# Designed miniproteins, single chains, part 63

Each design is a single chain, and the fold is of that chain. pLDDT is the mean over its residues in the fold that is shown.

## One batch from the design tools (miniprotein)

Design m2174
Fold by ESMFold2-Fast:
Structure m2174 (fold): chain A 89 residues (1-89)
Amino acid sequence: EEAALRATVEAGRAALARLAERYERGELSEEELEALEEIAKRVQEMLEAGRAPREVLEEALELAKEKKLEDLATYLEGQLALLRLAEAA
């Protein structure tokens, strides 16, 4: 099912591009910006604690879904798919 994983990676890249464009245009709400900052802080704390990349991505994805950050969640799913492809190589 490599094709499904590759499709998920590409969807994630497209989602990141949409999120970046919305940020550049000032289209992100205050609530979305606060949620992104909270997730970024949690990711930094986990990385400083030496957590595995997969665990960091899974936790960030859970937070993104809870906060209804759809494009960030899609991007993080793409990063997990990319990690699975790398492990299979």
Scores: mean pLDDT 84

Design m2175
Fold by ESMFold2-Fast:
Structure m2175 (fold): chain A 96 residues (1-96)
Amino acid sequence: NAEELIKQAREYIEKARKALSEGNVDEALEYARKAVDYVSQALDAGADPEEVKRLADEVIEIASEVLKRATDFDKQLEAAIVLIHAATLKVAAESR
């Protein structure tokens, strides 16, 4: 279960990075949100904390870039929420 959730998180992180490289900020935000949801589920399922921290750092990087490039307030807010969620997961993983 945890291994499959980590695999899904990695897949959405790669999709988000590709979307950013293509200038698709909205698509990158949707993929980053899915990625952070999978990272959260993986941590709850007992995934390796070091792996969770690494994935959370990657989501933080993506969400920060989306926040800088988004021009719509609602998307800036969503990007900020994804960023905060990923940062929270990193701290939670550090306590394990």
Scores: mean pLDDT 89

Design m2176
Fold by ESMFold2-Fast:
Structure m2176 (fold): chain A 92 residues (1-92)
Amino acid sequence: MTKEQLIEGAIGDVKAGAETLGKVTGEEEKLLEKAREVIEAIRKDPEKGAELATELAKYGSKLLKEKGDTSPAGIGGVLSIIGASVNAELAA
């Protein structure tokens, strides 16, 4: 897998994960705002992008806990963002 493919995959996974978490938790605006910041970081500095993606995944997990959501969709959204962090770190 090329560095460009890793970055593209990471960006797609952040977007998909944030959109899913937003729908599940009702926090769509906040999650999409945070996702835009993470995506910009991945494009400019993948190492920093990986760190921000990890923070977004932790934030998503906390939201799921606060909402009492244990759905496969909610968990999958968090896992998608974790995968994005791994892809961004490997691209760094």
Scores: mean pLDDT 86

Design m2177
Fold by ESMFold2-Fast:
Structure m2177 (fold): chain A 64 residues (1-64)
Amino acid sequence: MEGLKETQELLERLSKILSEKEVYAIKLLIQGYSLGAVARRTGLSVSEVDEILRILNEESLRRQ
């Protein structure tokens, strides 16, 4: 039930260093969209989306 708050906090933190497209990509990745689908929806390249996914993976390691 509290996942939305964690997502909001992460997006707020990242919005200070990332573009609005990158923040939107993170939201889509959290929702389970594929790299290709996220790239198409945000206008980012697949490699840029993969880089964003690596940032999320680092956060997941910190959460355990």
Scores: mean pLDDT 71

Design m2178
Fold by ESMFold2-Fast:
Structure m2178 (fold): chain A 69 residues (1-69)
Amino acid sequence: SSMKEQILELIKKDIEILREDPLVPKEEVEKLEEKLKKIIKEGGSLEDFIELDIEIGVVQLKAAVERVT
């Protein structure tokens, strides 16, 4: 599989995890899902997928901080 295919699979799994997390706002998950749909529809680059993965990481970090703060 290409790196693009691998990162796409990781993004899908990470979004699923965020959707199940009660500390993550539903609207934030929906925003990430819509960004993924746009990237796929528009034939996005590897860079577009990497940027989305970074955004997912920021949401994950914010949820982790909320758990300990």
Scores: mean pLDDT 84

Design m2179
Fold by ESMFold2-Fast:
Structure m2179 (fold): chain A 79 residues (1-79)
Amino acid sequence: SPTVRERYLRDREGVLEQARKLLSSRLPPEKVPEVFERMERALDHLVAGDLTGLLREINSLDDESREVVMEVLTELGGG
């Protein structure tokens, strides 16, 4: 989402803190570190305009984790 990209460009650490809290509420504790790391890399690719890199990070996730990341991105974007 453009809104997620704009927020991340303005306040990277604040967005990552919110993302970690949302992931921790929705995923098993053992999955949170890996999914968070991939989400952070995906967001870094998004702000750089690297859609190929974004897609690789998202596609590295299992179906459950990918669904949760999409929900978190929607909330971070204010939708």
Scores: mean pLDDT 84

Design m2180
Fold by ESMFold2-Fast:
Structure m2180 (fold): chain A 96 residues (1-96)
Amino acid sequence: DEYSDISTSAYNDALTNGVSYTLEKAIEYLKKGDVEKAKAYASSAADVAVLTFTDRKKGYEISDLVSKAIQALNDGDIEKALEYLEKAKKIAKELE
């Protein structure tokens, strides 16, 4: 199960290197056309944000933006997904 292995790696990366770093990796994978790795990295970053950020409202805002990015990817809208991920990364950077 490739997706499960990638998700575990992304989650560990978010815990060790930070949420904004992991969202940046999701954006890089998406720009390379690796949609599955982009989804895994984005979802894992959002999970870590909700669990670790003391600003709970901002953690949930990141999670909402990532959910919208994944929905855009499911709809084939890569540009819209990039927009949501960049916004989530900006919020995460301000909290780190």
Scores: mean pLDDT 81

Design m2181
Fold by ESMFold2-Fast:
Structure m2181 (fold): chain A 61 residues (1-61)
Amino acid sequence: MEVTEVEEEVVPASITDEEIENRMKERAIALQEQGKEVLSISYELKPDGDKAILTTTIKYR
């Protein structure tokens, strides 16, 4: 069964793409350790003053 998970998190506006990618990698590893196949990972960062809203989407089965 294919599952799509979307999470929103408030992060500093200064967050780097590398930090976001590391977070996504850790989440993908956790799913793979549970026997899940990760199909896609994407993220979107929306600035909000001194903060940003990080929306992450992971599709797995």
Scores: mean pLDDT 81

Design m2182
Fold by ESMFold2-Fast:
Structure m2182 (fold): chain A 55 residues (1-55)
Amino acid sequence: MTEGEKLLKKILESLGFKNVTEKEIKGVIKTLIEKGLTLLDLSDEELKKLYESNK
């Protein structure tokens, strides 16, 4: 995993998500890149919604 992927996993785990897979992390990162967004552009709540929609 990249530094950003590791950071995202840690954030999602802190938000109460369990068993977060590398595939799910990569899916979220891919969506952010496609939208021209970074992790800094999203609130914890927006990130949670994005993760849930990419499952």
Scores: mean pLDDT 78

Design m2183
Fold by ESMFold2-Fast:
Structure m2183 (fold): chain A 68 residues (1-68)
Amino acid sequence: DAGARAARRAAEAARAAGSSAGGQTSMWDYKLAATTEELARAGEEAARAAALGWSSDQVADMLDRAAA
């Protein structure tokens, strides 16, 4: 959960920074924010699997699938 929350907050911070730039964000900043959101999602799935008592190998496999 902590990792997923940190990743989610990073995505929110990236979007907030774009908004603070006068409502205009470069294409690169937009893509970075979108990628961060995807990583936050993968982190949430991994944290949930760990909470269910999955092995480190199972969590790693889930992250690999989410990253692909």
Scores: mean pLDDT 58

Design m2184
Fold by ESMFold2-Fast:
Structure m2184 (fold): chain A 73 residues (1-73)
Amino acid sequence: SPMDQLKAEIEKLIKELMENNDSDEKMVEAFKKQAKEVKEKFKDDPVQATKLLFYGMSLLVDALIKKQQEKKQ
């Protein structure tokens, strides 16, 4: 589905940010930009925008938790 493609793009962006060892602040800032684009693209379908943003936010939180745990190991 089109949503699965967008989810894959979000997953790829988060993976690239993690592989580049970007700061937590840079990862959050990248997600803020992505959230703005999603809101603009799906302004006429707020339910799909909400689902996509929730999914992306969940992945970002998981990535930040993983990064924090690896730093303490």
Scores: mean pLDDT 75

Design m2185
Fold by ESMFold2-Fast:
Structure m2185 (fold): chain A 81 residues (1-81)
Amino acid sequence: DALRERIERTTAHAADVAGRAAYRYALSQGLSKKQAQQISDQARQHAQGLGQKALDLLDQGKVDEAQQLVDGLARAAREAE
């Protein structure tokens, strides 16, 4: 399923981008590496949660809503790079 594969790939990419961006930002604000890692982990979990929501919408037959959510996630990842 092309849309499911796109959701999975976009979610993985968005989680990586969000985690890296959050980590760098936290360090720039003077937080410790441990605190920066915790914030990075939270950012990744948030992106993964949005991806799971898109998969749940797809499983419910809400294809247009799933596509809109993954398009938004892809855009957010590009803007965070």
Scores: mean pLDDT 88

Design m2186
Fold by ESMFold2-Fast:
Structure m2186 (fold): chain A 96 residues (1-96)
Amino acid sequence: MEKLNEAIEKLKKALELLKKAGDELGAKLVEEALEILEKLKENPKDEELLRELEEIDGLLAIELGIAKIIKAPEEAIKGLELAIEGIRLAIDAVKS
């Protein structure tokens, strides 16, 4: 539970950074991840929710790669990195 709460906090901070940077796609993906994490708090063994979270991690990783290539604002890059860290922390928490 503690690691899952830490993941939620990281995603909330990531969302603020992405909104500041105007990264609407990144912000939407983080909002979807936050909704999945709230559902995982109720049912931490839901393999479908875990799969959806892993799909969002993949999409954010692709977006981070693009952001680095186009030299996006530092807030966008940091927001995407923090979001990926938060999602991976949540995945580790529910698999442990």
Scores: mean pLDDT 85

Design m2187
Fold by ESMFold2-Fast:
Structure m2187 (fold): chain A 76 residues (1-76)
Amino acid sequence: MDIVITGLDGRTITIKSKEEAQGFIDAVDDIIRVAADGRLEIRDLNGNWVAITDPEARARVEDILAAKEKIKAHLS
């Protein structure tokens, strides 16, 4: 399987296996979450959840979350 996605840094990532797909899902779940109020949060270098306030960063994170859901659909 080859799924092409764009990361937060604007670089393209190609997912070539189920193991890489699961690794991507796990990594996204480790560093990005949706708070109960719908706010997008990212885990900082100290392990704390911090709200994403920059509109461009929010758009990139929303694209990554959409890519994660698309990948999950391919794994189920």
Scores: mean pLDDT 75

Design m2188
Fold by ESMFold2-Fast:
Structure m2188 (fold): chain A 82 residues (1-82)
Amino acid sequence: DRLSELFRELLATMSPEQQEELLALLDELLSAIAAGDKEAALAYLEQLGKLLLEQSKTPEEQALAEEFVALLSAWVSESLAA
């Protein structure tokens, strides 16, 4: 799965502290989706995208982050529409 592949590649570019922050935001996002809270889910998705882009050190890392956020956004939209 491309989303899982990108997630592993992004984690490899991160410090343990950055990984912990990313996982915490993903947990909050998943909780919001499970609760049907569209506003909270979109807010956490925006925070996650900002975090990944701000932590990108190279154009290559930024491209990986952008692809991951795009695929995650599509999945979140589908999950909230169901």
Scores: mean pLDDT 81

Design m2189
Fold by ESMFold2-Fast:
Structure m2189 (fold): chain A 79 residues (1-79)
Amino acid sequence: LEAEAEALLEELRALGLRGIDNLDASEAEQARLAAEGDALLARLQALYASITDPAQRARLLQRLREVFEELRAYAEERL
């Protein structure tokens, strides 16, 4: 579970960085990246739903916040 969560978070971070790097990409490429993001978020939601321990659930949410904050900082630096 822990290894699976970290692997999904790493995929989310990598995809987010690719999305930011491709702001000038074609509409089709942007749509493809968005679809990959939706699929990854669905996998994360399924993992979250499988967690019965409140502490593990809280930890996953904290890790998700950390990833989104990293992506926000990266986007701001790209401006």
Scores: mean pLDDT 80

Design m2190
Fold by ESMFold2-Fast:
Structure m2190 (fold): chain A 59 residues (1-59)
Amino acid sequence: SHAIEEALLALLTATNDAQARAAVARLRELGVSPEELRAFLEAAKVPDETIARVLALFD
């Protein structure tokens, strides 16, 4: 889905917590689960500590 790809790119290019929260909220609206998000971030070679921080925003 192009919308999911755009939201993932927004998350990967986020420079502050507000931008990261907005991207995570958009991914949630698009039906992306925390497990799917973890898999996408792992495939993108994002560091484990960054993945943990991002997943903590899935409240």
Scores: mean pLDDT 81

Design m2191
Fold by ESMFold2-Fast:
Structure m2191 (fold): chain A 88 residues (1-88)
Amino acid sequence: ALDKLIEEQTKRINDLENRFNQVASTYNLSEDLRNQITSQIDQARQLVDILRTYGTLDASTRQQFLDQLKQIPKNVEEKLKQIEEEAS
């Protein structure tokens, strides 16, 4: 169901924010890099808010937003992985 997908993505975003905070403090991330990751997390949270608020969205628009909501966490995960690998 749509609600379950939104819940799963919300949990994923929360987990990524926690991981980002740990990485940012551990590796002393630059302001630019912190801003990039924060911006992506904020965008994902806005998509969650839209999907929750406008539950009457047509199927096409809803699917488009869900696809974006899945892509953003993948981008953040990859960025955090790169930071950890560069610090090795």
Scores: mean pLDDT 81

Design m2192
Fold by ESMFold2-Fast:
Structure m2192 (fold): chain A 131 residues (1-131)
Amino acid sequence: FDELLKKIKEAYEKSDKEELIKDIKAELRSRGIVLSDETIEKLIDVVLSLTPEEIELILKEMVDPRLSGVWIGVATQLRNAKPPRGVSEEEFYKAALVALVAMLAELMKHYGLDLSKPEESTKKLIEILKS
């Protein structure tokens, strides 16, 4: 996951931050999650600060059919860190960031954690996933 994180950070630096927040907001809304732009920015910062080990825990949880099958394909692609044919590397890693933010928020919601406190809730989530 070191290459995945590096590529996501590079794509983030080149991205339009306003459009990225809009994309994340739309993705979360489609899943019944409504967050302020400020909270979304904090979630992005949290995702960009995750360790490879923490990302593996999140992706492993998201492919568990007992929790949710919705993310199986996306999580599998992110674990492989390879863009599909016809998709640019930049667009793939921007989409990966959007997906990781949405996965993190959905797991927080699933475990009853406070989405308005993303940094604190991420620490609690990682402890749960290590259990």
Scores: mean pLDDT 77

Design m2193
Fold by ESMFold2-Fast:
Structure m2193 (fold): chain A 58 residues (1-58)
Amino acid sequence: MLSDEQKEELEKRFTELVKEKKATDEQAAEATAAIVEKVNAGETDVDELMAEAEKVLS
């Protein structure tokens, strides 16, 4: 699982990405689900998790 520092960084970057992309609540939820899926698969790299979110929101 991610550390508290990684969770804080991920939350901050995700919030910025959602605002930048002007994503709807539904799109943000889909991106969140994609992040959760990767974390459950063992991904702990915040950059990789953000890349997955960006793919969903693009």
Scores: mean pLDDT 81

Design m2194
Fold by ESMFold2-Fast:
Structure m2194 (fold): chain A 66 residues (1-66)
Amino acid sequence: SLAGRYRVTEDFVTTGSPPLTLRAGEVVELRLTADASQVVVSTADGRSSVLTPEEATALGKVIEAV
């Protein structure tokens, strides 16, 4: 399952407003929403963003499971 905790390996910025900046070394949580079939990324400080399919694919290349 994609849901879980991940370490960001490279800086990543979402396209939301305001954009969510994920820094290399940061631990984030990913979850799938059943209703939307979308990926949500959440930071330890309570920020979150709903990812487009393209963003979810791109983020998947710069995270590792913890």
Scores: mean pLDDT 78

Design m2195
Fold by ESMFold2-Fast:
Structure m2195 (fold): chain A 55 residues (1-55)
Amino acid sequence: MAILEKLDESHYKLTGDEDLELILPSGKVITIKSGETFVLHEGSVIKGDYELVEK
């Protein structure tokens, strides 16, 4: 299962053993790999199963 570590209001780190797909407001789909930090823009949708972890 993918695990999202919330760093701040818009920044997240993906952990766990699964990749996630992120659908941007433009409709562009990007794959977030485990270990990557990414920005969750307003209007973006995370596709797939994940667990959200707060610091």
Scores: mean pLDDT 78

Design m2196
Fold by ESMFold2-Fast:
Structure m2196 (fold): chain A 86 residues (1-86)
Amino acid sequence: DREIKEYEGVRYVEMPRELALKEAEALETTFPNVLAAVVTIDGKDYLLHVLTPEPSSLTREQAEEALKDAKSVEEAARILRELAEK
């Protein structure tokens, strides 16, 4: 029911945190080359994910730590993309 949006090749969806965490786990189980993050920006919970060229050495928790200072979901998407390209 939630609309999937895309910015800089990163897909993101606003959803309740509990559903975002379950969906992140499902993505990580289904796709070997995915980096997912669940973040809260301005009181809204988002699931972000990007496909990586190789299996990511980063955990979701490490990605979320890098995104904690993002001021918008678009900034969070940009940071996640940069992490995926390292």
Scores: mean pLDDT 81

Design m2197
Fold by ESMFold2-Fast:
Structure m2197 (fold): chain A 67 residues (1-67)
Amino acid sequence: SQKQQIVDQYVQEVERQAPDAADDVRERLRQAAQQSPNVQEAQQRAQQIRDETLEFHERARRLQEEL
């Protein structure tokens, strides 16, 4: 399905940069894709989730370094 393809595509992008976040992002992407009324909106939401996940991971990494 097109929604499954979107999930897999963005999970792979997150896995390359933040492998520890892959399981959480897969779940979020699956839910967003299922709740989106069309494929284009599912893709837009998936991109936002990917960007937010990578930003969060980078922010958490910096906090960890200060500890």
Scores: mean pLDDT 77

Design m2198
Fold by ESMFold2-Fast:
Structure m2198 (fold): chain A 110 residues (1-110)
Amino acid sequence: EVAALIRAAAEAARAGDAEALAEAIEAVYRTGGLRAALDAIGEAIGAVAEALRTAPPERAPELAATAEALARQARRLAERAREAGDERTAAQAESYALVARALAEEARRR
């Protein structure tokens, strides 16, 4: 079920589990396609941002790594969207990659 996989991606992001996050996003893509994967990335970005806002400093390295993994997944989705001719999804995924990179930089400063 796509909704359950999107929730799994957000939970992995909140937990700072970069590997589980990447696996969940790939599972969303295989099950629900480009738009579902974009939704999963958006939810995961929100989860990392909230975790970063509330987390103790000890969690900063894992959240930075998770945000970097998220930026990589967003770039991969942008490539897939461009190959499919879906310029709108590609542009949104590129925007998400920039946001995720900014979150990683914020986490590294903590």
Scores: mean pLDDT 88

Design m2199
Fold by ESMFold2-Fast:
Structure m2199 (fold): chain A 81 residues (1-81)
Amino acid sequence: SERDRVLERLSELHARAFELHREALADPSVPQSLVDEIAALAHEVSRVARDLEAGRISVAEATRRLEELERRLEQLEKQLR
């Protein structure tokens, strides 16, 4: 289903954000503000997934938020590269 596809994409995005956060924590040259921003993004992905699973948001709203979060993660990944 479309819902299951969005949940799969959210799970993958969360895993990417979690790994980026771990990499940022391991590097003392990374600013704390960037570490915090990555952590906040990972938490936001988890909230979107929970809200979608609980039926608090529509699949369309979850997809919109997912696409925004994917773009934000790509920008954060570029800052660490």
Scores: mean pLDDT 89

Design m2200
Fold by ESMFold2-Fast:
Structure m2200 (fold): chain A 72 residues (1-72)
Amino acid sequence: MIEELLKWFEEKLKKAKSADEIQEVIAELFEKLNELKIGGKEEAEEIQKKLTEIVQKWAKENNRTEISVEME
C-alpha cells in the first residue's frame, strides 16, 4: 500500500509545474497517509523521510534550488 502511494506521489510530482502544485500533492498525500492510520511515531517518521528523499530527488532532477516535505 505505501509503495503505491509513493509511486502515485512521484507521478504527480512529475506533472507538477509550480511550487503550489507540489504543495497540493504533498497535502493530498498526507491526507491519504492519515486515512491509513500509520501506526506509531517511528513508522510515520520513516515514511516522512522517504517522502523527503523523493521530493529532493525530483527537485534536483528538475533543476530546483531546494524543496522539502512539510507536515501541514
Scores: mean pLDDT 67

Design m2201
Fold by ESMFold2-Fast:
Structure m2201 (fold): chain A 70 residues (1-70)
Amino acid sequence: MEEERKKRVEELAQKARDYAIKFYESENPEEEAGKFLRELVEKYKLTPEEQARIVAAAGEALNEYSKKKE
């Protein structure tokens, strides 16, 4: 069911937003973020479009956080 998948992707996108800031403040932000994304893609068999949505959400959160700190 496509609607169920969309809900899951949005839940994962929200989780990625929350974790993006935590990863950014870690010693290895790219490694932590990459590991998180790879585990999600493998576990949920994410399509390229679903993966792009999650990555975009994380990027939005980081951009908002960065601007707020300036």
Scores: mean pLDDT 76

Design m2202
Fold by ESMFold2-Fast:
Structure m2202 (fold): chain A 90 residues (1-90)
Amino acid sequence: GPPVVVEIEATIPLDLTPEEAEKFARELGKRIEQALRAVPGVLDARVETRAEGNTVHIKATVVADSPEAAERARKAIGQVLAQAVNEALK
């Protein structure tokens, strides 16, 4: 069938300086992109991250070959987000 396109957006408020938030956004975007490239059935992934003050905004656009691959992509993004937030709170 035709590819499935999924958009995932997240906003993370952090107790960080703007400079630390910018670094966090950059590193998070790279981690999400790497994770998505490893997901079977993901055909393409575009990850955009930005810092606005101490808030980090994420938008991921995933092209998957099936609904099942789209579900795997959502799970992968959720796991990376959970790990990154947990690391930032330490």
Scores: mean pLDDT 85

Design m2203
Fold by ESMFold2-Fast:
Formats: C-alpha cells, structure tokens, sequence
Structure m2203 (fold): chain A 67 residues (1-67)
C-alpha cells in the first residue's frame, strides 16, 4: 500500500546517498518508486533488494516495472 511504498522510497533515498549518489539522483529514484504502479509482488521484491543494499537488483526491478 501507499505507506509501505513511501517507506521503501525513503530507505532507497538513504541507501543512494550513502553510496555516493547526488540528492537529485536520489530524489528521481524516489519519484520513480512513488509514481510506478507496482504489484504487491514487485513491491515486496523491491523492499528486499533495498534492505539488502543491492542496487543492481533495485535497478533491474524498476526497469522491468517501467517496461
């Protein structure tokens, strides 16, 4: 739901900033997560990838969701 999606987006922002991405890049990633119509399965997969710090997996999930 929206609350879970917002929590994932906030975790992703922190992860990206920690990994040396700019605030602009982190904000774009957050906006992407919040605007995508993610299934419950996609949302759960994204949360697991963010919690694991796996940016390659995060990118794969978001790219597939946009396609």
Amino acid sequence: GPARKEAIAEKLRKLLLEKGFSEEQAEKAVETVLTLDLSDEQEAALERAVDAGDLERVDEILTRAVL
Scores: mean pLDDT 82

Design m2204
Fold by ESMFold2-Fast:
Structure m2204 (fold): chain A 55 residues (1-55)
Amino acid sequence: SELERKIRIAEAMRYLLETRDPSVTAADLSRRFRLSRAAANEILREYKKIEEHLK
């Protein structure tokens, strides 16, 4: 179960990195990847830090 959760987190981050869509919200991530709003917000915050160092 914990491994499955980590896989969903990794898939959400991959989706953000591949899509590069600035309109994606934490609500979109939580619905699409079956994550809590808190987890989705954390992933989105981490993505924004990574994005600052990409292209």
Scores: mean pLDDT 81

Design m2205
Fold by ESMFold2-Fast:
Structure m2205 (fold): chain A 80 residues (1-80)
Amino acid sequence: SSVEERLRALLAEIRRLLAQIKDPSASLDEVKALLDRMAALLAEARRLLEEHGMSPEMQKIYAEMLRLAGEMQDILASLL
């Protein structure tokens, strides 16, 4: 479905941002900008789930997003 395709695109973008956040050459300001972008992508994913409900495939994609969000929160905590 188009909703599942949109969620997969958001997941792929979140994965790209996480890879950039993990780059040891990234400055604190760059990491903050990437985290802000990640938060916006997660908000869009939640909006899609609220509007359209969750299929089993959407549940799988969402679970992966939550796992990546946990990794990003751990990185943020390490910067404080």
Scores: mean pLDDT 80

Design m2206
Fold by ESMFold2-Fast:
Structure m2206 (fold): chain A 77 residues (1-77)
Amino acid sequence: MEEFEELLKTLEEAIAAATDPRVKGILQRLLDEFKKDPEAAVPGLIEELERLRKMAPPGSPLQELLDKAIEVAKKLA
């Protein structure tokens, strides 16, 4: 339950930290899908977050937030 709230907050922070509009759009879609059906969304969420992490600049706030989101999402899987 706390992990659900932490993941929501981390995804919202990642959306705010992202500068690329396409990355913001993908993160917003993932957040909306997770809110609608967390159980069904989590496997696809992890895969998409790991993909976005590869696109994030090394050492950026976005990379740190994506790493945190992946860690929390794996605890929900």
Scores: mean pLDDT 82

Design m2207
Fold by ESMFold2-Fast:
Structure m2207 (fold): chain A 82 residues (1-82)
Amino acid sequence: SAEEGAEEGIRRIRELAARGDVDGIVGAARLALAIAENPALSEEGARAVLRVAEEIEKLAEELGNEEAVKLAREAIEAVRAR
């Protein structure tokens, strides 16, 4: 289901971010954006993705990773535009 896909995606986002490296945080932000842009995403899934994208934005800012900050902000905007 779309809900199961969103839950698995969010879990993967957190696993990528937990690596603590550049590839992990950029990968987490890119995955958050991809899920946020999915037109099949439910209202509940959209709220869950918004929360994790905000978590990734904060972590990316702490790490000084401008690419990940930009991608996480794009994910937040994509959810808010729904």
Scores: mean pLDDT 82

Design m2208
Fold by ESMFold2-Fast:
Structure m2208 (fold): chain A 80 residues (1-80)
Amino acid sequence: SVDEWMEELLKKLETMTPEEALRAITEASQRFDALLKAEPDPNSEEAKRLFDANVDLGTAYLALVLGLPVEKVIEALKKR
């Protein structure tokens, strides 16, 4: 599920440098975007969760680009 993939991503981010985190977030965002585009019902709970997760990942990416620590980005994603 999206939640399981987000939990796995958050665990990986705990040991990553900012550069590694940017790559991991980009890969996760691309995966969620592809899944959202493949979803047949845009009003489904799954589509809503994929959209919300992708928005959160986009915000996290921007925060890292602006120089925020990986630890703060992880904290923000956990409060989603």
Scores: mean pLDDT 81

Design m2209
Fold by ESMFold2-Fast:
Structure m2209 (fold): chain A 94 residues (1-94)
Amino acid sequence: ATTVVRKTVTSLVGSGSAEATLEVAPGTRVRAVFSGVAIPKGEAPRILAQSEDRREEFVAETPRVVASGTVTVVLDELPPAEVELVAILSLRAA
């Protein structure tokens, strides 16, 4: 299955972060691909798989089994502009 997550944020300082969180079943294999002209070039999007007591960061385009019930997508160092984060998540029970 594929899930598209969209979030628009505005940065006024020239540096900031955007986070979009999606709940997934634990043990789900996640792969994320970022797309859209609104995503700044040169950003290094990160995925954080987080539970109450554990946070794990991995490369967005590499499929990985999520141990937690949530996946958070992060973009750091946003330009002073309105930015749309578009993450295409491929979710599959592992």
Scores: mean pLDDT 50

